Designed miniproteins, single chains, continued (6). Designs and how they scored, part 3

Each design is a single chain, and the fold is of that chain. pLDDT is the mean over its residues in the fold that is shown.

## One batch from the design tools (miniprotein)

Design m20075
Fold by ESMFold2-Fast:
Structure m20075 (fold): chain A 78 residues (1-78)
Amino acid sequence: KLAEDLETGIELARDPSVPGELLADMFRDLAERAEKLDSPNGPKVAELLRQAAEYAERGDREKAVEYAEKALELVKES
């Protein structure tokens, strides 16, 4: 479900009508969930999602999507 929710977050990040603060909150929630994964990639996924949240909060949607996509690749590897 984390991968599915992250894919949804990436789609929302591409929608300019979605506020950056809402995207940042979503990515931070996903980062917290990633830390709870029984996976060696969990901490790395969480860090990438925190970076995505910071970029979303700053309005840099392209960077937010880039870091979220990197996190998604690691989640699918787990």
Scores: mean pLDDT 82

Design m20076
Fold by ESMFold2-Fast:
Structure m20076 (fold): chain A 58 residues (1-58)
Amino acid sequence: KVEELKQKYAEKLNELIAETDRRLAAAPSPAERQAVLDEFGRRSTELIEELKKEIEKL
């Protein structure tokens, strides 16, 4: 069960990383790149906290 949850969230995180990488490549200014990184940080933190809550329910 825990391994299945970890795999599901790893896939979500990998997709977020790939999307963030594409956005960074398309962002010409430092300010735009920082905004993309800030969003990535927040969304990745939310995924980790959601995973922790799901594991705690087991």
Scores: mean pLDDT 81

Design m20077
Fold by ESMFold2-Fast:
Structure m20077 (fold): chain A 60 residues (1-60)
Amino acid sequence: SLEELLKKAKEQVENAVKAIEELLKRMGEKAGIPEEKVKEEVEIFREAFESMLLSLIEKS
């Protein structure tokens, strides 16, 4: 069902965002990038992923 696909897609996005955040934190520590900036970038990516998800649903 569409609802099941939505739930699974949200879970996948959430898992991907967490993995990207951990990777960016480690890279940021080595590059001397402030944690606050890493969090800002992660939030932008989260919003982009959610927008993509909504666009895909509207095309279905």
Scores: mean pLDDT 76

Design m20078
Fold by ESMFold2-Fast:
Structure m20078 (fold): chain A 70 residues (1-70)
Amino acid sequence: KKAEELKKKLEEAEKRYQTAVDNMERGIKLAEETGSPELAEAMRRGLDFVKAQLDKEIEKLKKEYEKAKK
C-alpha cells in the first residue's frame, strides 16, 4: 500500500513538473508577445527555481518508493 501511494505521489509530482513547465513556458511566450518582457523575465526565474525544487523532490520520492517496495 505504501509503495503504491508513493508511486502515485511520484507520478503526480512528475505530472505537476510537466504541467508547471508547460504553463510557465506558455505564460512567458504570452508575456513576450503582449509586450511584458519584465514579467517574462520574472517567470523564467520562477521556472528555473521550480524546476530545481521539483527535481529534488522527485529524486527524494524515487528513493522513498524504492525503500517502500521492500
Scores: mean pLDDT 79

Design m20079
Fold by ESMFold2-Fast:
Structure m20079 (fold): chain A 98 residues (1-98)
Amino acid sequence: SLREQGEEYLKEGTKYFLAGEYEKAAEYFEKAIELYEAVDPTSEKLAQAYALLGLAYYKLGENEKAAEAFERAAEALLARDPNSELAKAALEKAKYLK
């Protein structure tokens, strides 16, 4: 299913991230994002994928792209819970990188 494929892309991206292969990690997180957006645009998994993409871009020194990814993670979290502390943390990370 698309959800299972998205989870596999998150797992592969995480493996590459832990190996220090941040460009490849970002590619897999972007693939996961495409699938989760198609299935459930407000999913917690979509927020997780955007946050991981933000971390990967941050490791690459792509601060503007990292900030955008954290802002998208916050949007997904706020769509589920307007008082999300995780969304607040993601927005603070985005602000720090601008």
Scores: mean pLDDT 86

Design m20080
Fold by ESMFold2-Fast:
Structure m20080 (fold): chain A 76 residues (1-76)
Amino acid sequence: PVVPTPEELELLKKASEAIEAGDYEKAIEYLDKLVEVSKDPKLRAHALFARGQMYEKLGDYEKAKKLFEEAKKLYE
């Protein structure tokens, strides 16, 4: 198992806090940064899936579907 970096852990924490606050747009920003900085396929898949869930909360179902498909590909 790859151990998350301090930067990845901080981004996960900030995304989680934004989700709990109902700030889905801010959560997307932190998850986007996590996808950008992480080379771990499992962590990237998690971030893409979570971004998809946030876009569903915002009503962007087309973008959510694309992100779920990208996340699934990383698990294969």
Scores: mean pLDDT 81

Design m20081
Fold by ESMFold2-Fast:
Structure m20081 (fold): chain A 81 residues (1-81)
Amino acid sequence: SELERRLRWIRGVLEAMKKMAEQRGDSETAALLTEAIELIDQVLAGDWSALPRLIAVLQELSKSKDAATAEMAKFILSLLA
């Protein structure tokens, strides 16, 4: 479905963000991104109860001191509203 394509695209973006966080040694941001990716995988597997937790993790990422991470998390949140 179109929603599944969007979630797969978002997953790819989060994977790229995680690699960048790991490269700069930002273990806190990398851990949140790992959790967000796992939650997307749960939603894609049919567990829609994971969606509120995904939104909460993305809200925490939107408060990141890394401006690029915060801006991207805000954009992703707007796609899920």
Scores: mean pLDDT 87

Design m20082
Fold by ESMFold2-Fast:
Structure m20082 (fold): chain A 86 residues (1-86)
Amino acid sequence: MTLTITIKNASPTEITAHALQAIGLELEGYKVSIEIKGNTLTITIENASKELVETYKEYARELEKKGAKVEIKEEGDKVTITIELP
């Protein structure tokens, strides 16, 4: 499945941390695309496993508990997670 993660209102440190995580996934064999626009980071993972998708959903929900705004949309084999940091 295709997983798209958009992180908004991210500090430079947060952008760097998430970008490094995305590079790690690419090294593990996932097809990863990274786009940075200002303080917004978008990561697209092609052929994401269901387990990887569930891991990112859990991560997003933990951030929501800490004050982030989270939107998760599922459409067939596509999952979009949008996180707006406080």
Scores: mean pLDDT 83

Design m20083
Fold by ESMFold2-Fast:
Structure m20083 (fold): chain A 58 residues (1-58)
Amino acid sequence: MSLAELAEQYKAQGEAAAKAGDYKTAADYFRKAYVLAPDDEEIRAKGEEAGRKARELE
């Protein structure tokens, strides 16, 4: 699996976790995806939103 494919896999898992309401898990997956694809602003934005929602629930 290439790094781009792995980043896309983590992004998909983050989106699935966010849809399930598990924002902490979603934020963790988007952070992993961002490490592999730091130029992807969409991954960064989704990660920031998931992290914010996770903090609101804690």
Scores: mean pLDDT 80

Design m20084
Fold by ESMFold2-Fast:
Structure m20084 (fold): chain A 81 residues (1-81)
Amino acid sequence: MSKAVKTLAAVLEAYKAGDLSTLRLMQPILTEINKLIKAGKSIKEALEAAMGKDSPKPKKFSLEALPDEEAAKILEEAVNG
């Protein structure tokens, strides 16, 4: 979990600096986290499932990317814990 949080923190810092490219590269993972939250998992459980337990890597299937604002909000929630 700590490694995942560090990765998301780096993406969040890039987003704050105005660089959306790293945020958009993480959108598949953030979309998976959001999907798991909507399925009833906590943010911590969703983060572990998407990045550490069930799917540590993007699944290479057609994911619906989150809007930048929603992706950034999930990123903040995941980093803040």
Scores: mean pLDDT 66

Design m20085
Fold by ESMFold2-Fast:
Structure m20085 (fold): chain A 67 residues (1-67)
Amino acid sequence: MKEYVVASLAPDRETAERMAQAALEAGAKEVHVVPTPQGYVVAAIADSEEEAQRVLEAMRAAGGTPV
């Protein structure tokens, strides 16, 4: 099965932590928070395209901007 990776940018660590929690609650299999010059990238791994879409929407609701 091909894993689906979705990512969103958080302006600060607090937002990144909220996005990571929201992604896990939406069904993400795994979540990684990576600091970058543009902010924090929150990357989530999902087992299906439908799950990936749900995870991306949850991260957006938590304050993330899709990358």
Scores: mean pLDDT 79

Design m20086
Fold by ESMFold2-Fast:
Structure m20086 (fold): chain A 51 residues (1-51)
Amino acid sequence: SRERELVERLLRILAESGTTPPTLDQIAAELGVTPEEVRRLLEKLRAGEFE
């Protein structure tokens, strides 16, 4: 699903960030979504839930 693809891309961004994790705005820009959607995806990852 689109959400699963976004989650996979999000995880790659976080893994490639180096010593400082990127901001929600930076992740949103890379994924082409809103910062609110990034925050929702992060919450789902922490809960082990995604579509």
Scores: mean pLDDT 75

Design m20087
Fold by ESMFold2-Fast:
Structure m20087 (fold): chain A 58 residues (1-58)
Amino acid sequence: MKREEVIEELRKRIERGEDVTEEIEEAYKAGLLSKEDYLELTTEEGVRLLKEAVERVT
């Protein structure tokens, strides 16, 4: 399994609104993600989750 494939799959799941926090952490622990990739994906997910929280009208 290639690193780039994992990154693309995680990004698609983030786009779908899926919570992939655990998957991102597992990929990083497995050495499939560099520090830069991990930070980028975590930031993208964080921004998406924040947007969804605002949308939720809590």
Scores: mean pLDDT 74

Design m20088
Fold by ESMFold2-Fast:
Structure m20088 (fold): chain A 55 residues (1-55)
Amino acid sequence: SDDDVLAAQIDTIRIVVDSTGHPELAELLERMEAARTVAEADAVMQRVVDLLTGL
């Protein structure tokens, strides 16, 4: 379900934040937790990817 997808994406970002300590990732975690739809969560995940890869 969409709720399961959102929960998995939030958990993934929490693991990355805990592992790296990067402050921009902590801000993106807050945005992910505020997401109401998979599309909103996907936009935040793209920001995480862009931050980590510099793209």
Scores: mean pLDDT 74

Design m20089
Fold by ESMFold2-Fast:
Structure m20089 (fold): chain A 90 residues (1-90)
Amino acid sequence: SLIDELIEAVEKGDYEKAIELADELARQNPTPEEALRLAKGVADVLEKKGYPVFAANSYTALQLLVVGLELEGRSAAPAVRGVKGVIEKF
C-alpha cells in the first residue's frame, strides 16, 4: 500500500520519496483511519530514529486534526498533508 511504502521510505531516510508518496495519498481522498495509520507509522519511525518528543507531539497534533475532520464529515487529506509537513523537517 502507499502507506506502507511511505513509512518504509521514511525508515530508509528517503524523505523525497516519502513526500511524493504523501502527495499521492492526499489526492486519493484518504479516510480518517488511513491518515491515523500513516501518522502513527511515521511517528513510530521518527521515535526509533531518536526524535521521541517531535514524534509524540506531531502524532498528537495530527490525531486531533483527524478527529476534527471526521466530526465535520471532511476528507482526511489535510492530515496526510500534515504528515508531509512533518517529513519536510528532514
Scores: mean pLDDT 90

Design m20090
Fold by ESMFold2-Fast:
Structure m20090 (fold): chain A 51 residues (1-51)
Amino acid sequence: SKEEEASRLLLEATEAYQAGDVDRAIELFEKALEIDPSNEVARRMLERLRA
């Protein structure tokens, strides 16, 4: 359930990023990381997008 919710947020974040909405992508990756703090994909993407 938490893993499924985080996966959905990661998908939405990736779609926002591909659409050029970087701010929304960051917000969605942050939400995914709040649900699953061990999620390396969300952490890595946030590092990249904030750099």
Scores: mean pLDDT 83

Design m20091
Fold by ESMFold2-Fast:
Structure m20091 (fold): chain A 67 residues (1-67)
Amino acid sequence: KEDYEKARKLLDEADRAVQEGNVEEAMKLIKEASEYLDKADISPEEKREGAIRVTAVALRAVGVELE
């Protein structure tokens, strides 16, 4: 599904932003990815996997900011 593919790309971009130390951009991308996951017509298992990834990226972004 288009929304699911978009969410995955946004999470990949968020991971890159975290690696670059750009917490603000990472959090923006994470929020957008979460919105696309909510809209996606995907299985509960796929939604769960997406939510876990969102949480993992968000925790890494916060870790960078907290230094």
Scores: mean pLDDT 76

Design m20092
Fold by ESMFold2-Fast:
Structure m20092 (fold): chain A 79 residues (1-79)
Amino acid sequence: DVDKGKKLLKQGEEAFKQGKYEEAYKLYKQAADLLKGKDDRLASRAYELAGEALEKLGKTDEAKKLYDQATKLFLQSMK
């Protein structure tokens, strides 16, 4: 699952570079969900990137929720 999560993260990055923000959001969210509880630091980054994709879509309130989740996971990964 970690390897699958990393692959989805890379696919999300490629979609984001192409301006496919809805697809990037979906791929980043799937990556984060797969990595959560296995690699919380990488899951945190995936949620942060999903939030950035939502910002590009004008979904600022949804992006804020993902940034909060990313911050929480990052802090937990350091403990």
Scores: mean pLDDT 84

Design m20093
Fold by ESMFold2-Fast:
Structure m20093 (fold): chain A 68 residues (1-68)
Amino acid sequence: MRSPEERLREVIELVKRRASNRTIAEVLGVSVRHVSRLRRASRDEAEFIAQVALLLDVDPLLALELWR
């Protein structure tokens, strides 16, 4: 089973590659609608990555460092 940190790193790479919400949803184990809602609640991609970290119970400060 993939660790929360590994799933976060994979999502960060997918976002940088402009992957679809469907692909991100598969990695997170959530619905495409959930990913779309997280994106709408986020002002930018950095905030979206922080919200993904919170969903995975990972430190959002670590997520923002990895997003740099």
Scores: mean pLDDT 83

Design m20094
Fold by ESMFold2-Fast:
Parts: C-alpha cells; sequence; structure tokens
Structure m20094 (fold): chain A 66 residues (1-66)
C-alpha cells in the first residue's frame, strides 16, 4: 500500500539523514499530498533542514512515491 511504501522510504531517509523516522515520514507525506511544495516549505513545516528535506525527497522519488 502507499502507507507501507511511505513507511519504508521514511526508514531509509532516517538512516541516511539522521532525522527521526516520524519527521521523514511527515516530509514524504506532505510531498505526496502536495507535489508543488518546495524543499524549503517542507523543511519549514517538518522542522528539518533544507538539505535534509532535499535528501528525503530524493529517496521518495527513488521509491516512486513522487
Amino acid sequence: SLDEKIAEAARKASERTGIPVWKAGAAIQLAVEDPDLTPEQIAERTGISVEQAEEVLKIAREAGLI
């Protein structure tokens, strides 16, 4: 399911960036729901850095979620 794919991508993003899984999951969920959101907007909404948001989104794209 989509939720399972998001959870898997969130775990992978957490491992690569050091951010908590729940923040990575929230960032991916925001991008899936609103693909027009920039990495800067996602970073602001989730409390992570822009660099962390970019890496999370890269992982989400590799997973075929966005």
Scores: mean pLDDT 86

Design m20095
Fold by ESMFold2-Fast:
Structure m20095 (fold): chain A 60 residues (1-60)
Amino acid sequence: MKGLYRAVAPVPATSPEELGLRVGEVVEVLEEIDENYVLARNLATGEEGRVPKSYLEPIA
């Protein structure tokens, strides 16, 4: 799942390990953590954190 993705729904950051996202924000997926989560970087802010895979769609 490496590559560029867009948030399809708002993702609230509920812990320090989570990346909060607004609809339409673009992230780079750095690593797959498990079946449900990835480690991603927000390209606008440079912040990194865990994001649910179900909230992301590919943009390439």
Scores: mean pLDDT 80

Design m20097
Fold by ESMFold2-Fast:
Structure m20097 (fold): chain A 83 residues (1-83)
Amino acid sequence: GEEAIRLAEEATRLALEAMKAVEAGDLEKAKKLLEEAEEKARRALELARKEEDPKERLEAEIAAGVAMVAIGVAKTILKRKLG
């Protein structure tokens, strides 16, 4: 329920901050923020899958999906900046 969505929203925020860090040239900060985002997104998805209410599960899975897309975009821009 709420905890899964909260973690997913935090993961999305961290992924966006990682993108800003890449643009600022702070690649080490970007890597660290991205690692934290991936950990929170993983935890959000784990909690979403344990949700017994189908509607709350769907809402939490959507939030986790948004976080994973943001993380994927951040990873792509980081890789392009590195190589």
Scores: mean pLDDT 87

Design m20098
Fold by ESMFold2-Fast:
Structure m20098 (fold): chain A 88 residues (1-88)
Amino acid sequence: ELEALKEEVEKLGLDYQDTIQALLAQTSVDRVGSLQRLISENDRYIGIFRDMREQFRAIGDDDLAKALDYQIKYLEALKAAAERELAA
């Protein structure tokens, strides 16, 4: 269970990086659409990381839970920045 969760977190991190890179590359062509998709993807990953954080806490791995909390805060900040940019 713990090893499966660690592998899933690593995989999600890589998938998220690929998604962000693709969306950022498209901002020069479709800025509004790319920002909307960035907001949606951030919401999706925030939800997934929150679930994983609770799973790590349930098994007593507070260090990994705290690392996920930091990632969640980063994604929330990135989403807020994208929302401000879209509103401007």
Scores: mean pLDDT 71

Design m20099
Fold by ESMFold2-Fast:
Structure m20099 (fold): chain A 60 residues (1-60)
Amino acid sequence: MPVYDESEKRSILGSFRASLAESALDEETKRELLERLEKDVSQANELGRELRALDEAAKA
């Protein structure tokens, strides 16, 4: 959506928090990624890709 309402933002942040909780990332990295998303929820796709790449590297 070109504009996010409060419900949409909560959904995006909730899904991202769940992905972070399941990831092997350290707490500092999780905090940084979540803070970046909270500042700009339009970055959800980019930050999701970054999260997956970092999680995969951490598990390798």
Scores: mean pLDDT 78

Design m20100
Fold by ESMFold2-Fast:
Structure m20100 (fold): chain A 92 residues (1-92)
Amino acid sequence: MLPELSEEEQRLLRELVEEVRELERAEEAGDVEAALEELEEMTRIAVELAATGNEVATAMALLTLAVLSLSENPVVAEAAREAARRVAEAAA
């Protein structure tokens, strides 16, 4: 599955998944500041993925941020929505 992804795109997607785990840990701990730092790093990775021009990699990054926009913490949810907008702009 996803045989069209380059090694660099695969690396960035693995990094994105690891940041999701770190964000989940921060949210479980109630550390909003740490969660926002992880979300900023995820945004950087997602923008880099969008900049590759690979639509599949970009869609996976956007879906990840869309799921985070459903966070029970309204600060994290709003930051995730803003991140998704920035990634979409980078892909255009």
Scores: mean pLDDT 79

Design m20101
Fold by ESMFold2-Fast:
Structure m20101 (fold): chain A 81 residues (1-81)
Amino acid sequence: HMEQALERIFKELEEWFKKNLDDILKYAEEVINDPNASKETLLATLFILRLALEIARRFGYDPKTISRLEELIKKIEEKLK
């Protein structure tokens, strides 16, 4: 039953991600463009984007979506240096 629970969780995360993808991308762009974004906000946004990228790769999302997520991740990582 643990395997069924994990499968359900990943499916629910993918459904949530799919519905909220545009909002996630917009939020990430706002954080990247905010000169007052805290380190905590940058780290939280990076975590969400990395999770989103993993979901997109596992569920076979289009290359444009994957590339966009990778680009946003890179921009946040550069801000954290």
Scores: mean pLDDT 83

Design m20102
Fold by ESMFold2-Fast:
Structure m20102 (fold): chain A 102 residues (1-102)
Amino acid sequence: DEVIEEALEELEKRLDTVPDSVREYLKQAIEALKKGDVEKTIEYAQKALELDPDNPEAYVLLAIAYYKQGKRELAKEYLQHALKIDPNNEIAKKLLEYIDSE
């Protein structure tokens, strides 16, 4: 899935702007997702949100994880939440359009 792979690459680039403690959990969530471990992705993204509740990258990772579980509407809700925090989040916009086009 090229769209999701491109989204993960852009998320990794944005991690350099995140505090070290939050960045470590987001990095672990991305690595888990690349390995197909959706449950670990959710766990690490939620841990990132415990440290930073307004982190848009964590909401995008939760959206991708729930989308991979077939929970399309829940994925869209998390992407909308990311856009409420960061209206210019191009990753969240592209993923929301992708999910809505299927």
Scores: mean pLDDT 85

Design m20104
Fold by ESMFold2-Fast:
Structure m20104 (fold): chain A 110 residues (1-110)
Amino acid sequence: GVKVTQSPKSLTVAEGSTAVLTSTASSGTITQVNWFQQKPGEPLKLVIYNTSTVASGISSRYSGSKSGNTAQLTITNVKKEDSATYYNQLTMSDGTLVFGEGTTLTVVDP
């Protein structure tokens, strides 16, 4: 079966910088990507859907893209409230749905 690797597993960035989270499928072509944010004590939150569409209530600092078997979530001007574990769900060209195991983002003082 197709495996999804989210890279890095943990990312620490200074507040105000840009964070880039990557996901790679072991085979095939990605047709769609959804990205979710999980914070302790909060429900799972959709941040990006249809690869590049920012979900309602989510900051415009978030953007998504894909190329071939790779998907990226980019967060510009990161804030401490962006510290979370981010999961993605990929739709493959054959219709298979696969889930990443998460990237934990930690935002620290500049």
Scores: mean pLDDT 87

Design m20105
Fold by ESMFold2-Fast:
Structure m20105 (fold): chain A 86 residues (1-86)
Amino acid sequence: MEEEVKKLKEEIKEKIKEFGEALKAGDFEKAKKLLEEIEKLLEEAVKASKDDEEVKKIVGEAVERIKAVIESLPPEQQEAFLKYVE
């Protein structure tokens, strides 16, 4: 279980990196699919976690990393992506 949660955290981190690369390339379709995959991995991590604090940490860290990736883009690209995923 502890090892399973760690593996899921690593997979989430890798997918967030791919998400950032897709956004920088302007591939919003790929970025949206990666975001959906990240959401599924977060659901698996929540299911595998034994306590609420671990859940909050996993979800919180992932959300902050995703925000940081989006905020690293030029404002025009940020707005275009957010409009695309509506």
Scores: mean pLDDT 78

Design m20106
Fold by ESMFold2-Fast:
Structure m20106 (fold): chain A 58 residues (1-58)
Amino acid sequence: MSEAEVLAGIARAEALAAGASEEEADRVGQLMRDTILAGGSVAEGGAAARALMRELGL
């Protein structure tokens, strides 16, 4: 499992803990993974995931 997949799993779990649906949590985790795989930093992926969670009302 890659670092991007591990961090995506953590972001997904945090979204679920904040009250996200499974579909919303999958979106948060996917955004984290895609940001890192596109050459973004862990900090950039985390910021993107948190921004999406705010848009979802989490």
Scores: mean pLDDT 83

Design m20107
Fold by ESMFold2-Fast:
Structure m20107 (fold): chain A 74 residues (1-74)
Amino acid sequence: GLKELEEKIKKIEEEIKRIEEKIKELEEKLKKAPEEKRKEIEEEIKRLKLEKGILEGVKAILEGVLNLLKKKEE
């Protein structure tokens, strides 16, 4: 039970890292982009930041559940 939860948390951490790298890449592209392409890149960055925020929230909930379960193991 606990091991599966820990594995899910790890997978979410790996996904957050991938999204952070993608955001960084897009922010670098945004600095070099012509004005007509900037909005498309900004919208993609906004979407990825929202997805990252959701994953961070899910991770926090799962970590909270894991901590509660670990504290109840005598």
Scores: mean pLDDT 84

Design m20108
Fold by ESMFold2-Fast:
Structure m20108 (fold): chain A 58 residues (1-58)
Amino acid sequence: DELYKKLEEKLKELGFSEEEIKWILEQVKGNDALTEELLKLLEDEKARESIRESFKSE
């Protein structure tokens, strides 16, 4: 899936770990609407920072 692969690459570029990426991909698997929504969210600088910060505390 092109959207799925694009999401994986984007998450890697943003510094998400392999474990985090796999978890996120599993949540959106088979749902193109959620995948597109997350991709749009990742284009927002503030949203990206919030997501990354949520993982830093783990």
Scores: mean pLDDT 72

Design m20109
Fold by ESMFold2-Fast:
Structure m20109 (fold): chain A 81 residues (1-81)
Amino acid sequence: SMEEIKRLIEEIKKRDPNISPVEVIGEVFKKLGANVETVRALKRLGIKNEDILEYIRRQLKEKGLELSPSLEQEIRENLEG
């Protein structure tokens, strides 16, 4: 639920007050999964599409992959819906 995700973010920030939005996204996805409901809740709590896209860029880079302009556009369109 939205309240459970909000409490999780509050506990994450309490442990690390200087945590970046990208790192918050990573911690939430580790606990709740990278699904549409979790993404919608993060956006409603003030996480920006650019922060989610930066998280995806970093995950791909760690695997030796690059985010193509075509894939970036598709992700942006899905985040707007």
Scores: mean pLDDT 81

Design m20110
Fold by ESMFold2-Fast:
Parts: sequence; C-alpha cells; structure tokens
Structure m20110 (fold): chain A 52 residues (1-52)
Amino acid sequence: MKEDVEKIRELSELNEKLGGEGVDLLNEASRAIVEGKGKEVYKKKLKEMKEK
C-alpha cells in the first residue's frame, strides 16, 4: 500500500489498541487524513504523541 494508506491503517489499529486516553489524538489524526487534509497533519499529531 502507499505510505499514506499504510500510516492511516497503522493509526487506526493503534486507536483500537489504546482504547482510552491516547485514542483522542489518534482519532483526530486519522480523521484529518480521511478527510483528505494531508499527511502533514497526521505526522504532526503522531509526532506530538511520540514527544510525550
């Protein structure tokens, strides 16, 4: 799959596994990608999550 699609899928899986406090951030990132707002929003959200 393309990198964008792969990252969306990975993010979706993480959303399910977290099932809680982290899920809001992942859900927002995946929503932005699904709405076609671009990979930059996804990367930014993911980076913020990792920096914690």
Scores: mean pLDDT 60

Design m20111
Fold by ESMFold2-Fast:
Structure m20111 (fold): chain A 55 residues (1-55)
Amino acid sequence: SMADELLKKSDELFKKGETARKNGDFVTSDELFKKSEELRERAGDLYAEELARKS
């Protein structure tokens, strides 16, 4: 589903953010974490909509 793809992208961005933070690149890590959180929120909204359509 679209929600699953967004969640996967969110996880990938979060992992990149952790790597950037480990390397001392806090600006890049903050940006990646913010993007990850935005995608996770969108995935949650789409999951709710998909469940409503199945019911």
Scores: mean pLDDT 82

Design m20112
Fold by ESMFold2-Fast:
Structure m20112 (fold): chain A 55 residues (1-55)
Amino acid sequence: SLERQTQIVRETNRLGEAIERGDEEEMEEHARRLRELGVSEESVEQLIRIYREEA
């Protein structure tokens, strides 16, 4: 649904912000929310790698 896609975008942005700050607890929370929204574990791990590379 459009609502789910909007939530995925928001949680992805929050994940990136947490990684930039070095906030491991917030990173884990937003990673978990992405998985609950149907994003695969592999995709979440790829997002974390991308954000860490850019930080």
Scores: mean pLDDT 85

